# Designed miniproteins, single chains, continued (5), part 29

Each design is a single chain, and the fold is of that chain. pLDDT is the mean over its residues in the fold that is shown.

## One batch from the design tools (miniprotein)

Design m16974
Fold by ESMFold2-Fast:
Structure m16974 (fold): chain A 87 residues (1-87)
Amino acid sequence: SNGQIQQQLDNASSGSGDDVVSALQQAASQSDLSQDVQDSITNLINNHIDSDPGGVYSQGQQIMDNSGISVDGAQQIQQAQQISQQQ
């Protein structure tokens, strides 16, 4: 439903900059990503994280997907974020 899509977008846009950075860096470190892909993610974080953390997360995930990172990686990141919020 349209409400579920809106809630997913709100969750992506309401994440703290630090949470987004941690999630993307953890995904990158667990993946066999090339240095060029890692540099692209780092550059995205450094230039945009303070102004658009949700956009940085979405673009970082898209860069990873284009590099062959599976949807399972994204779910593992979400689960790690939920566990961190419960502590």
Scores: mean pLDDT 57

Design m16975
Fold by ESMFold2-Fast:
Structure m16975 (fold): chain A 73 residues (1-73)
Amino acid sequence: LLADAQKEEELAERYRALAEEYARQAERARELEKVTGREGREQALLYDSAMGVYEIGAAVYRTSAERLRKKAE
């Protein structure tokens, strides 16, 4: 139970790190939009979408880890 909670906490952290990376890439793409227009805008939207998916995944794993830790107590 405690070991399972730790594994899910590690997955939540990994997903949060991926969301942060995609957020940074989206900002860079928005800067590119000022030069390339549509292309940069489309890339920024794709990166924002990926960020959202990984943020949801991080929340799911974090909630599951909390449930497992409460069971271990």
Scores: mean pLDDT 80

Design m16976
Fold by ESMFold2-Fast:
Structure m16976 (fold): chain A 87 residues (1-87)
Amino acid sequence: SADIEAQKAKLRESAAKAKPVPLEVDLELLREEAKKTKEYLEEKKDAETAELLALYYELLAEIFEEEQPEAAELFREIAEEFRKIAE
């Protein structure tokens, strides 16, 4: 839809201007929150939100790639899982 494309465009613009946070990403907390969100999206069958979250985590991976490569890898894994829900 036009609305989802507009949201995706906004996410890409925000990501281009974003910098990594100065604090270390809590990888365990990130895994737990991603799991809860995945279960929620699978139950609700909300493919549109899953597509937006997949893009969001993919962009976070790009932002964190240089400073926190382990966090970036986890963000990519989370993005891939949400992409599967969006299909």
Scores: mean pLDDT 79

Design m16977
Fold by ESMFold2-Fast:
Structure m16977 (fold): chain A 71 residues (1-71)
Amino acid sequence: SQRDQADAFFDQTVARMRAVLDETGDLAKVRQVLEEAREELKSKGFPQDILDQYFSRLDQVLRELERRLAE
C-alpha cells in the first residue's frame, strides 16, 4: 500500500539522518538529508495528508537528534 511504501521510506530516511549525524556530527548535513527526503516524498505522488503526516514525523526526528547532540 502507499502507507507501507511511505513507512519504508520514512524508516530508511531516519536511518540515513542518524548515520549522517554519527559520521559527521553536523546538523546542517542532517537537515540536508531531511530536505532531500521531503522532495523525494513529494515526487512519489503520495496524497497531501500522507505527506503532511510524514513531514511532521521527520521534523520530530530532527528535533530528537538535535536534543541528543546538545550536551
Scores: mean pLDDT 83

Design m16978
Fold by ESMFold2-Fast:
Structure m16978 (fold): chain A 75 residues (1-75)
Amino acid sequence: MEEEIRRKIEMREKIARDIVESLRAMVESIAKLMRRRGEPEEEIEKKVEELEKLIEKSEKRLEEALREEKEKLLE
């Protein structure tokens, strides 16, 4: 029973990692599009930094949600 719960948590952790990876790939694509449009490098850097901060916040929220779910399952 407990092993099944651990496997479910591991799978959800993997899904969360895949989501974060997809977001990082999207940021890279946005940077490439901005460069193609001739945006100044300083604006591209600022945008990437802003998006990276949003990804970090999203990652933290996902981590908190996974922790809460794990705590509920271990009750």
Scores: mean pLDDT 79

Design m16979
Fold by ESMFold2-Fast:
Order: structure tokens, then sequence, then C-alpha cells
Structure m16979 (fold): chain A 66 residues (1-66)
């Protein structure tokens, strides 16, 4: 449902907002565990945050950039 996807997106953004610029985000697996979702869904949320310019992928990790 659109409402649930929006809720998960808001939760992912809230997690990112608590992380200082230059620090690592949780891994795809860790985010999936925190939100109770699949790794595929967690990966999509991280890709959305990267598209928004909030995070950037460096090797195997995402880093907060904004």
Amino acid sequence: AEARRRELRERARAIASRIPVGENLPSVTQLAEILGISRAAASELLEELEKEGIIERVGRRYVKVA
C-alpha cells in the first residue's frame, strides 16, 4: 500500500536525520532488521535517500552527506 511505503520512507529519513554528516548509515541488512522489512525493500529506501542527496554510497556502506 502507498501509505505503508510512505511510512517506511519517513522512518528511513528519520534514521538518516539522526546520523551526523560524515558518519555511516546502517547497512542494508541492519536497516531491514530495524524496519522489519526485506533487504530488497531496505535497499530501495537507501537508493531513494541517495537520490535525494542525503546519503552517498562509498564501497559497501552508505555515508551521510547532507
Scores: mean pLDDT 80

Design m16980
Fold by ESMFold2-Fast:
Structure m16980 (fold): chain A 72 residues (1-72)
Amino acid sequence: SAKVLIQQAIIDLSSPPLKSPEELAASYRTLFSSLTLSEDAQKEVEKAIEEISKGNLELAIVRLKKALQLLE
C-alpha cells in the first residue's frame, strides 16, 4: 500500500544513506511512481523527492509525513 511504502521511506531516510542524494532521489522517484495518490499527497511526495536530491533528508521526512496525513 502507499502508506506502507511512505512509512518505510521515512524510516530509511532516518538512517545514514549509503547513496548520493541524486541516486537516492532517483530510487525513491521510481518507487513512488508505482503509487496511486491524491493530487495533494502526490505534490508532497514530489517535494520530498526534491528535498532528498538536495540532501535535505529532515525536510524530506517532514514532507512524507504530510503526505501520510493526506492519505487518511
Scores: mean pLDDT 81

Design m16981
Fold by ESMFold2-Fast:
Formats: C-alpha cells, sequence, structure tokens
Structure m16981 (fold): chain A 58 residues (1-58)
C-alpha cells in the first residue's frame, strides 16, 4: 500500500491488525487502520513522534 506521512508519500505494508507500516530511511511509522483517502495519525516507532498521515492505497 501507500501512505502520506507529514507530506511524504511512502510505500506501506498492511499488517494483520489493519494498520499500515511504512519506512523512511531508518525510521519506522505505524499508521492507523483506515480506508483510502482518510486522514489518520502516524506514530514514528523510532522517536515516538505523532505525525499527520493519510492512507492513499491499501
Amino acid sequence: GKVEVDGVVLDATRLASGELQARKGSDVYLVGAAAPGAVVTAVNLTTGEVLPARVLEL
């Protein structure tokens, strides 16, 4: 799938939970389960930072 995290489009893998996991360099983001087009929250699993995100593609 694809997600946008803080304005950056990233490739994402859909997890069994329905959440999306994306990587940007050494950072790993967990994106909330939502339909394409939904505005959600991403959590940077490396830093704990919470960022705006959007699901583009599952």
Scores: mean pLDDT 81

Design m16982
Fold by ESMFold2-Fast:
Structure m16982 (fold): chain A 70 residues (1-70)
Amino acid sequence: SASLEEEFREIAKKVAELGQGLPPEEQAKVQRKLSEAVRFARDPRHSQEEALRKGRELLKEIEELIEKLK
């Protein structure tokens, strides 16, 4: 649904924003994972719920990485 697509977009935006605060090497890894998650979300073989779960998992990984780098 449109609401799930909007939620995924907001998660992707948060991941991108958080990634900007990381060192260049880690930022490159975040950019790669974000691109993979976006490709997953655009694949019609996957449900919007699966795409959202993938986005949430990525956001959690990035938040945990930021905590480790503090």
Scores: mean pLDDT 75

Design m16983
Fold by ESMFold2-Fast:
Structure m16983 (fold): chain A 94 residues (1-94)
Amino acid sequence: MKSKLTFEITGLPPEVTELDLSLLVLEAAKEVGLEVLDIKVEVDKETGKATVEVIVNQEVTEEQARRIAEILARRLKERFGVEPESIKVTVEPV
C-alpha cells in the first residue's frame, strides 16, 4: 500500500532551494527505511515557507513521519545553521 506524506515547513533561510529540500527529504526517508516513489517541493523564498509532498511505497506510521520531520530539522540545522520554526507532517493513504 502507498502513503502520501505532506511536510509544511516554516522559518527556512532563503539559501534553501527546492533541490536542497528534495535531497534532505530523500535522505531522511531512506534513514527511516522508506522507498520514495515521487517527490514534489514548493518553496516560497519571501516567506521562508515550503511544502514537500512525498509518495512512498509503504504504509507510514505517525511515529515514522515524526522521525522524518526530526531528521529534516536536524539536517537543516547542520547544513544551513538555522532550525526551521516548524515542520508539520500529514500522512494519508493513496
Scores: mean pLDDT 83

Design m16984
Fold by ESMFold2-Fast:
Structure m16984 (fold): chain A 61 residues (1-61)
Amino acid sequence: SAAVEERSKRAQALAYESNKETVEKTIENARKLAEDPETKNSGEGLIKALEIMAEAGREVA
């Protein structure tokens, strides 16, 4: 829905602007968690959320 998209976009832009370096590093860590079979289930949702955040950040920045 539009409300969910608006909230998500706003949060992503704010977080990216404040902690761009941390966001990029967290995405890399999330990728490692998703890649490791033992931690795959723990990182699967996180990597998707962070990837979307990075994508939105590129468009805003």
Scores: mean pLDDT 65

Design m16985
Fold by ESMFold2-Fast:
Structure m16985 (fold): chain A 52 residues (1-52)
Amino acid sequence: HMENLEKAIEDYKKFQEERAKKAEAQGRPLDALYYKNGGTLEGRRKALEELK
């Protein structure tokens, strides 16, 4: 159970990092911050905080 979750989280992080890199290259810093923080509500909150 835990071991499967760890692998899933690692793969998810890699996928989101790749999306963040692409968003940053496209000149979309908010999207990049969102993906860097895992593409979750928590990541969105941090992106909005950076915008302030």
Scores: mean pLDDT 67

Design m16986
Fold by ESMFold2-Fast:
Structure m16986 (fold): chain A 76 residues (1-76)
Amino acid sequence: ETEKRYRELLKRLLKAAEEGMEKAAELGASAEETLKIIQEELKKEAAKLGLDPSLFDELTVENYKKLMEAIKKKAA
């Protein structure tokens, strides 16, 4: 059950990243702009999933660890 919920959360986050990539391509965005657009789409989806969107403000090792912990707690 926890595994299934964890996979669903990851699947939705991956889909949000893909949508960000497609949006950036449509806009002809630079690499830096593309990363920012993906980050914004991930923040929107995280908020819908009840995750803290601020975890995507800076993609640091610390924020990555907090994000993984939050996903595990939501899956449980």
Scores: mean pLDDT 71

Design m16987
Fold by ESMFold2-Fast:
Structure m16987 (fold): chain A 60 residues (1-60)
Amino acid sequence: SEAASLLTPEQRRRLERGIADDERMLEKAEQIMKENGATPEDVEALEQARAELERRRAAL
């Protein structure tokens, strides 16, 4: 993609690390929701955050 070709290797690594960190946080949040229960708002927020991570990955 055109946008990806404008990233330096350092910028790309930083973005990839950010995505990985956010993915781990969402995995932990999902586990907590499974154990403690979740409101519809919590579920929607989790789904939106996952969609955003997929969009960020696709943009790299």
Scores: mean pLDDT 80

Design m16988
Fold by ESMFold2-Fast:
Structure m16988 (fold): chain A 59 residues (1-59)
Amino acid sequence: SMEELKEAAEKGLKLAAKGAVLAGIEELEIKSTSFGKPTVLTIKGEEGKYTKGDIKATG
């Protein structure tokens, strides 16, 4: 279903964000509009960590 594809894409996005933190990127903001509601994922860098509190929906 389309919802399964959206969930898989969101999991992929979270893995990419974690990889960026491990690579030494202290703060990463990712904006997506591909699945309807604009979504901003911001991670703040401790090595290998991000929080749900950094996920924002805008629009």
Scores: mean pLDDT 52

Design m16989
Fold by ESMFold2-Fast:
Structure m16989 (fold): chain A 81 residues (1-81)
Amino acid sequence: SAAEATREAGARAEELAAHLEALIAQVAARAGLSPEEVAELRRLAAELVEAARAEDVAALEAAGRALEARLRAVVERGLAA
């Protein structure tokens, strides 16, 4: 049913949110990210989670690319500092 599909999508989005939070915390600790950089990554992760809840594949791909690009940039900067 549509209600079951919505609940399943919601559960998967919550699981994704938990995994992204753990990943951001680990990257922040290892690369020495500032609170501002962590906040930006959390904002991008939230956009990815919302796209997943909406089951919007185009939005999910766009949000995923944005998060990946920002993760790459802050990790490269953190490792260079």
Scores: mean pLDDT 82

Design m16990
Fold by ESMFold2-Fast:
Structure m16990 (fold): chain A 85 residues (1-85)
Amino acid sequence: MEKERREEEERKRKELIEEAARYGEQAIRTHTELALEKYGDAEEALRAVEELGRRMLASAEENPLMKEAVERAVREAKREIEERA
């Protein structure tokens, strides 16, 4: 019983963490597009994306998958902004 319960809780935790990670990535991507549209300046857009990333990482300190997803999304966003600059 204890082992089965732990497996169910672990599965639910993984699903929640993965869903949070996906939302984090989409939030960074959406914010990147909005920042590029609003500012048209790569430096301003980079700062906006980095600031959002920092806030999300602070909220997700206990969630390693979300932290990794946010860090990856921020890196991809910075690369895309620099390519458009």
Scores: mean pLDDT 71

Design m16991
Fold by ESMFold2-Fast:
Structure m16991 (fold): chain A 82 residues (1-82)
Amino acid sequence: GKVVKVEVLIGEVAKLTAEELFNLLKNVKSQLNDNEGAHFITSQGRNETILGHSMKDDILQRFAKEMEGEDIIRVEKVKVTL
């Protein structure tokens, strides 16, 4: 399947703590179905997609710690198509 950008979920956000990032990631997850994902672009060149079904709390906490101190450029909703 192809990954297709659907919409921008979050625009530019200045540096956040791991706790603030975890809360933001939980908010992003709430806007996704299991067959959708979120694509993250940050100031340190992070360019990664996480699928909704993979967004478990432990994974989101680890991702938040990894992104701590990075500016979010944007978060995009993506859908995997056939």
Scores: mean pLDDT 78

Design m16992
Fold by ESMFold2-Fast:
Structure m16992 (fold): chain A 94 residues (1-94)
Amino acid sequence: MEEKLKEEFEKAIADAAQKGFEEGLKAPPPDEEELAQGREAAKQAEDYFNLALNDPDPKKREEHLKKAQEYAYEYGLVLGRKKRAQEDEAKKKE
């Protein structure tokens, strides 16, 4: 039961984050401001994800999930940019 809901929510959020991540992989490294914004987005995504998982109201659940997806995308974008910079540096060294 919880496993099924968690799977669907994880998939929706992961999909949004993955889309942002994929775009981030093509972008230059994030600035300090972007890193701070990404951390804020991550906290918002986590908060809404937990609300969606624990809210028995289907309307509220849907609203929370949508918010979580939007923030997950933003966070994913920053993570993708950071990961790309890290991978580029690793390849330069080796």
Scores: mean pLDDT 78

Design m16993
Fold by ESMFold2-Fast:
Structure m16993 (fold): chain A 62 residues (1-62)
Amino acid sequence: MEKKKEIEKKLKEYNKELSEVTQRVRDALAAGAPLDEIRALVDELTKISQKIKELMNELKKL
């Protein structure tokens, strides 16, 4: 039970980060930021998404 709560807490934190970086992408696009800056933010989203998937897989195994 404790491990499940720990994973759920981490998922909540990563989902918050995902939302924040998603907003940064929208803000960067609205501001006309260079494509390389946008690509860096998208890469960050991909990494966070991958961590979420890994944690969800761990949760399924419990």
Scores: mean pLDDT 82

Design m16994
Fold by ESMFold2-Fast:
Formats: structure tokens, C-alpha cells, sequence
Structure m16994 (fold): chain A 92 residues (1-92)
């Protein structure tokens, strides 16, 4: 299930944070974990809404991922698609 995939991604992010002890990357990793938790909660609570989780394979900043999510949300609304949430995350 998507919920299980989110939990697995959270665990992978924790493992990577422990292996790659870069001061510049540690706060970003915690923010990404928080986004995964919020997406999981929305999936459980809002069963009748659409949630989109995208993974990027490229190195992107949190700001770039947020902008990409906002652009995708705007495109989907233009197509008449109701979206409960869009989350863009680094690939596990």
C-alpha cells in the first residue's frame, strides 16, 4: 500500500541521515521526513481526496521541490483535478 511505501521511505531517509553526516544536509532530511509523515496522515484521514507523491532522482533543494509541487498543483487544477495534497520528495 502507499502508506507502507511512505513508512519505508521514512526509514530509508533516517538510515541515509545516519550514514551521511553532512551539517548542510541534516535539517533538509528532517524536513523531508516530516513531509512523509504529513502525507501518510492525509492518506489515512482523507480517503475521498487525491494525494500525489512524486519522487525526484535529481539533487534538488527543498525550495525547488516545493516549487515543483506548486506548479504541478496549478496544472492539475487547470485540468479540473481536485488534489488534497502534492508532496515532492527525494527518491528513496
Amino acid sequence: SLREEIERAIERLREEALRNSSPENIPSVEERIELLRKARLELGVKADETIIIGYVTESMSEEEMRKKAEELAEELRALGVNVAGIVILPAP
Scores: mean pLDDT 60

Design m16995
Fold by ESMFold2-Fast:
Structure m16995 (fold): chain A 73 residues (1-73)
Amino acid sequence: SKALSKGVAAALLGVGAQTLLYFGLSREEAERDAQRARELAQEAIDSGDPVATTVGRKGLEVAERALAGEVMG
């Protein structure tokens, strides 16, 4: 499913952004990746696919925390 692929991509980008923040690497890159992850996660949630919605919600949480400059862990 394209919606599920977007949800998975959002989760991966969100984790990547969190990893950059956790190791004190590029904050600017982390913010860009988190913003892209947020957009993809929202598209997955808006798809109405239950699996894509579940994955997208998780990705959105990780992305929003990164965008706020918060490290999850």
Scores: mean pLDDT 79

Design m16996
Fold by ESMFold2-Fast:
Structure m16996 (fold): chain A 95 residues (1-95)
Amino acid sequence: SKKEIEELLKKLSDKNPKVRADAALKIGKLQIKEGSEEPLLKLLSDKSKEVRMAAFEAIVELGFRSEEVKEAVAKLLPESDFETRFRILHFLKSP
């Protein structure tokens, strides 16, 4: 349903970082590609590390690989543990 998708996309801008992170993960799992790339790209620079990591997970699941997405994802490398760094590097090598 369009209304449910619109409400979920609006939750990406919620004041509560837990709500933003949960919404990003749901968008990825539900394969909601239309209208989600730009909001998820913005969340890669969110104040909350939980939100940034959730946005990365959603972007991986949705298959977004634009130059802007790859550049934003690469900026997560310095704050990432070994497992997350491996996943980011693998993502960046993907066409």
Scores: mean pLDDT 87

Design m16997
Fold by ESMFold2-Fast:
Structure m16997 (fold): chain A 90 residues (1-90)
Amino acid sequence: DEEKRKEKEELLERLRTLEALAEAVQDWLDVNRDRLSPELAARLREVIEQLKQLIEQGRKAEKDFEKFKELLKEAERKLEELSRLLREAG
């Protein structure tokens, strides 16, 4: 029970970090949208939206620990995809 509580707190902190990173990337995209190809800008917006949806689902799934972990891992994979697209954009 204590171990599960600690793991849950660590996952919630990781979720908050993902939220902050998603907002930072969205802000960067809003500033740089006109400097990107339409295709790259559209793909970045799509991945950001998917990441935001996974984060929101994660927040709602807090009582389902296994589902919460799966959603967090999926969100982290989307963040890795965003990082690759941002590297391509720069």
Scores: mean pLDDT 80

Design m16998
Fold by ESMFold2-Fast:
Structure m16998 (fold): chain A 65 residues (1-65)
Amino acid sequence: MERERIVEATVNLLKAIPPETLAALSEDERLEMARKVVRGVAESRGITLSDEEIDEIAKEALARL
């Protein structure tokens, strides 16, 4: 599934960020960073996502982290 591939790629990119850096951010700041990563992954794959889909994928990726 295209969504699952984007989630997995986002999780892998977020794992490259030091855990202490993520822990120092607020939940809103972490979500905004995750949303930016999701947009980048989708663009690299030629996929158009709505803002709602970006938010859902970002939340799911952070939950898997």
Scores: mean pLDDT 81

Design m16999
Fold by ESMFold2-Fast:
Structure m16999 (fold): chain A 62 residues (1-62)
Amino acid sequence: SDELKERLLERLEKLGVSKEKAEEGIKIALSTEDDEEARKKLASLGFSEESIDLILEAKRQL
């Protein structure tokens, strides 16, 4: 859902994640089938645990 993506971007921005970085993180999560591997990739890019949890939660609803 586009609405879910927009809400996720807003929440990530409030956590200090830029729109460009947030969109990159979402793309990585959606292109990575395993949530554990997605978490590792996002952590390596400097995403906080809270940001990673939000992205992976949204992935499960898409």
Scores: mean pLDDT 81

Design m17000
Fold by ESMFold2-Fast:
Structure m17000 (fold): chain A 77 residues (1-77)
Amino acid sequence: KKEEARELVEKALEALRRGDYMTAAKHLIEAAGLIEDKKAALEADALVLAAVGSDDPAEAERDLRRAAEIIRKALEE
C-alpha cells in the first residue's frame, strides 16, 4: 500500500520531468487513492484537477508537484 503509493509518486515526478502532465496527473490520483489520510487525498486530488484544468504549464507543474508533496507527507504517517 504505502510502497505502491510511493512508486506512483515517483512515476508522476518522472512524467513531470518529461512534460507529460496527464500521465503525472493519472499517477497522482492513483497514489492519493491509496493513502489513509483522506483529507490529504482530497487536497491532492483538488490540486491535480486544478493542474489538468490550467492553460499555463508552469501553474500545472506547480500544482502537480504540490500534490506529490502532500501525498509523500501523508505516507510518513
Scores: mean pLDDT 82

Design m17001
Fold by ESMFold2-Fast:
Structure m17001 (fold): chain A 103 residues (1-103)
Amino acid sequence: VVERIIELRKEARKAGLTGGAIRVGADESSSAYFDENGNLVIRVSPDPEHRRGLLRGLVLRVETWKLTAEGASLEEEMERHDALVAELDSATVEELEALLREL
């Protein structure tokens, strides 16, 4: 499961969709965004469920952007998105953080 996600992320790097430096901070609310310098900024809620959902959403977004940049059809994007959703639903917070830190 995790191995397949790692392979897809290696492809995203080859496509030039690599994020900048990851900055992780404690905050009252969970948010994640790319700043104007291309740094991935992650603010982490004390609620583990909010943290997991936010990290999962970022992984899905990066993979979708990779497929779009490659000129994939909507059908191909939907099929890969559905496969990733199933895989990421079983991933822990620590696994999702590790995946994003390598972007």
Scores: mean pLDDT 61

Design m17002
Fold by ESMFold2-Fast:
Structure m17002 (fold): chain A 74 residues (1-74)
Amino acid sequence: MKKIGIVGLGKVGTEKVREIVENEKETGEEVVVAMDINPERLKEIEEEYGIETVGSFSAFLAKALELDVDEVIT
């Protein structure tokens, strides 16, 4: 599977998470980490999709290296 990290969970970023999750079986793409500075958006995404969330770009880079992320979407 292709592992994807997402930076920014505004309306566009949240829609990208949903699109990838809904089409995972067809595309082989999985969102493994998401980042936003807004803690309420992190909570919603983690609760709805079970995706690991981080609140800073430095934490995102560390998690992306740990999880061997293939592509980053902003």
Scores: mean pLDDT 81

Design m17003
Fold by ESMFold2-Fast:
Structure m17003 (fold): chain A 95 residues (1-95)
Amino acid sequence: SPEEEVLAAIERLALRVLIATNMKLSKEDILNIFKREADKVLALVEKHLPGIAERVREIIEKMFEELEKSPDDPNVILRIVQEAALEIARLVREA
């Protein structure tokens, strides 16, 4: 379903960031991975769930700003991404 496709993209975003932090990639590399996967999530949300697209964009923008300001601590980076991914997933399931 379209909802399952969006949820899969959100899970892929969270998983790719988890792998990158466990591999001890630079914060810059993690941010680049985040941007690529977030663009995919937004594209699917705009296509299938346009009513929540602006709220999803706001969550992604806030997450990106928090990541840029965060310490270079894998645990902090992972927490920010996972919390945002869960929030977006809730919006998708409730839509």
Scores: mean pLDDT 84

Design m17004
Fold by ESMFold2-Fast:
Structure m17004 (fold): chain A 77 residues (1-77)
Amino acid sequence: MLKERFEELKKRIEELIKKAKELGNEGLVQTAEALKANLESLEKASETSDDKVAEAQIEYAERLIDSLEKMIEFYEK
């Protein structure tokens, strides 16, 4: 279900926000918080959207979260 995928992505972004704060990198924190806000907006929009459109939006958000995760991993080293 779409709601389950949004909850999973929200959990991932919350973990990334925590890691960014632990790194002390304000830019990464701001990026992660912006992605969380965008994800919440997409979740709200998905309640009235076509499933195909919602799926494409989730895939896009997932890609952005994957990119942020890789950036945070880079700065942890």
Scores: mean pLDDT 80

Design m17005
Fold by ESMFold2-Fast:
Structure m17005 (fold): chain A 92 residues (1-92)
Amino acid sequence: SNDELVRAARLTKQSIEELKNDPSLTDVEKNEFAASALEELARFFKSQGYYNMAEKLLEAARVLLDTSIPPQEALEYALKVVEEVIEEAEEL
């Protein structure tokens, strides 16, 4: 059901926003945890046959783990990608 995809993506976005606002974590740790959450979400979307949305989530996870990109910029990009995936899933 589309509702399960939307719910999973929204919960993942909420988890990443909570990581962003956690003062006990470094920017690198926030991005590592966010990348893991996106990889899990991508596996779920792939299991449901939505390969293009899964690929977008995996690319965002790679950006989060790219140490050449400013950590906060990478995290904002990942949040934007999750929001785009939520919008695409709502159209299904």
Scores: mean pLDDT 90

Design m17006
Fold by ESMFold2-Fast:
Structure m17006 (fold): chain A 68 residues (1-68)
Amino acid sequence: GAEESRALAEEARGLSEEERAALAREVLSEETLKVAREIGRLLRSMGDRIDEAIAAGKPLSEIPPAEA
């Protein structure tokens, strides 16, 4: 795992997958879509699926959400 993996895990820990998926679905504005797409483009080498997850929102059944 790279240093980026650790930073990503720490940031993701702050935001639960449930909230992230719900927020992405609710705040799917042109600006949000642009940012998500650009992030995915920059991180294509490490997380091409990240872009897809942000746009579509990952299934909650697969992701064990933290206690909220």
Scores: mean pLDDT 56

Design m17007
Fold by ESMFold2-Fast:
Structure m17007 (fold): chain A 64 residues (1-64)
Amino acid sequence: VPEEELDAEVREAFVLIALGIAKVDIQRGVPLEEAKAFVERVLKQTGQEHLLPEALADLERAAA
């Protein structure tokens, strides 16, 4: 398998890790806006901005 194909799985792992960290931060009292900014930064850096609406909705559910 070429490295380029493998990068998609690695990028997905980064999103899951970022969401996990953000949810823990929200549980610890970090503002939702700060958690959203962190996840948005990770998605932009990994070229996955198209997942941003779904990721932000997941964080909003975790904060509610």
Scores: mean pLDDT 76

Design m17008
Fold by ESMFold2-Fast:
Structure m17008 (fold): chain A 73 residues (1-73)
Amino acid sequence: KPVEYLKKALEALKDGRLIEAYNNVVKAAQLGAPEEAVKLAFEGIQLASKGTPEDKERAIKLFEEAIKLAEES
């Protein structure tokens, strides 16, 4: 299921593995994740790349919203 890859991406993002997070979002998109969910996930990765704790917290919230959208589709 595409949502499983968004969940893997969130775990990678929490651990600072942004390349792994990116690759999992791409895989979710290839498997048919909703476009809006993929967009939110990529925005989360960009925020996390800024390196502040506040940006990381917001990135996690964007990923949680992306996962919710993918589960509701």
Scores: mean pLDDT 85

Design m17009
Fold by ESMFold2-Fast:
Order: C-alpha cells, then sequence, then structure tokens
Structure m17009 (fold): chain A 75 residues (1-75)
C-alpha cells in the first residue's frame, strides 16, 4: 500500500512538472517529470502482485498519454 501511495505522489509531481514545461526551464521540467514518472513505474513494479503492478502501469500510461495530448493542445 505505501509503495503505491509513493508512486501516486511521484506521478502527480511528474505530471505537474510536465505541465510546467510550457514555461521557464521547459525542457528541464519535462525531463524531470519523465524521470519521476519512471520512478513511479518502478515502485508500481515492486507491488505485491503482478496483476496490481500491471493495472498500475496501464493507469499511469493512460495518464501520460492524456498529459501528452493536453500539452500538444496547448500549442
Amino acid sequence: MELLEEAGRLAAKGAELIKKSAGKNGKENYEKGLKLLDEALKLIGQAKSPEQAEQGRILLDKTAEKLKKEAEEKK
């Protein structure tokens, strides 16, 4: 449970940094956001069951796709 909570926090911070990539230090914020999302995926991979880890990955991937689409629409 605690690992999934930490993964959620990292994913939220990563999403915020990706949204901030439209402003100052955009490239750096985007790269940092991607690293936080990668760390969140690794924590999900440490989850107790492979099925829970897979569901977590699917949800995180859909969140990343949504954020990418929103970033493209902001252009």
Scores: mean pLDDT 68

Design m17010
Fold by ESMFold2-Fast:
Structure m17010 (fold): chain A 73 residues (1-73)
Amino acid sequence: MAKKEAEEIKKEAQKLVEEGVSLKELNEMLRENPEDEKLRKATALAASHLVAQGADPKEAEEIAKIILEIEKK
């Protein structure tokens, strides 16, 4: 169940990072698909990986804020 979904989310996050998706693009994808739980989780993981690689942490904070606001509903 949840463990298999977590592995799928990890693969999606890894794919986004490998394809060179920026934090700004991840933010836009999340805003356009707020109901997509899998995309939301994959975006959070991808953002963390990008920050670890030197991306702007402020952009990652914006993504985290959007996710938090969606999850509150």
Scores: mean pLDDT 75

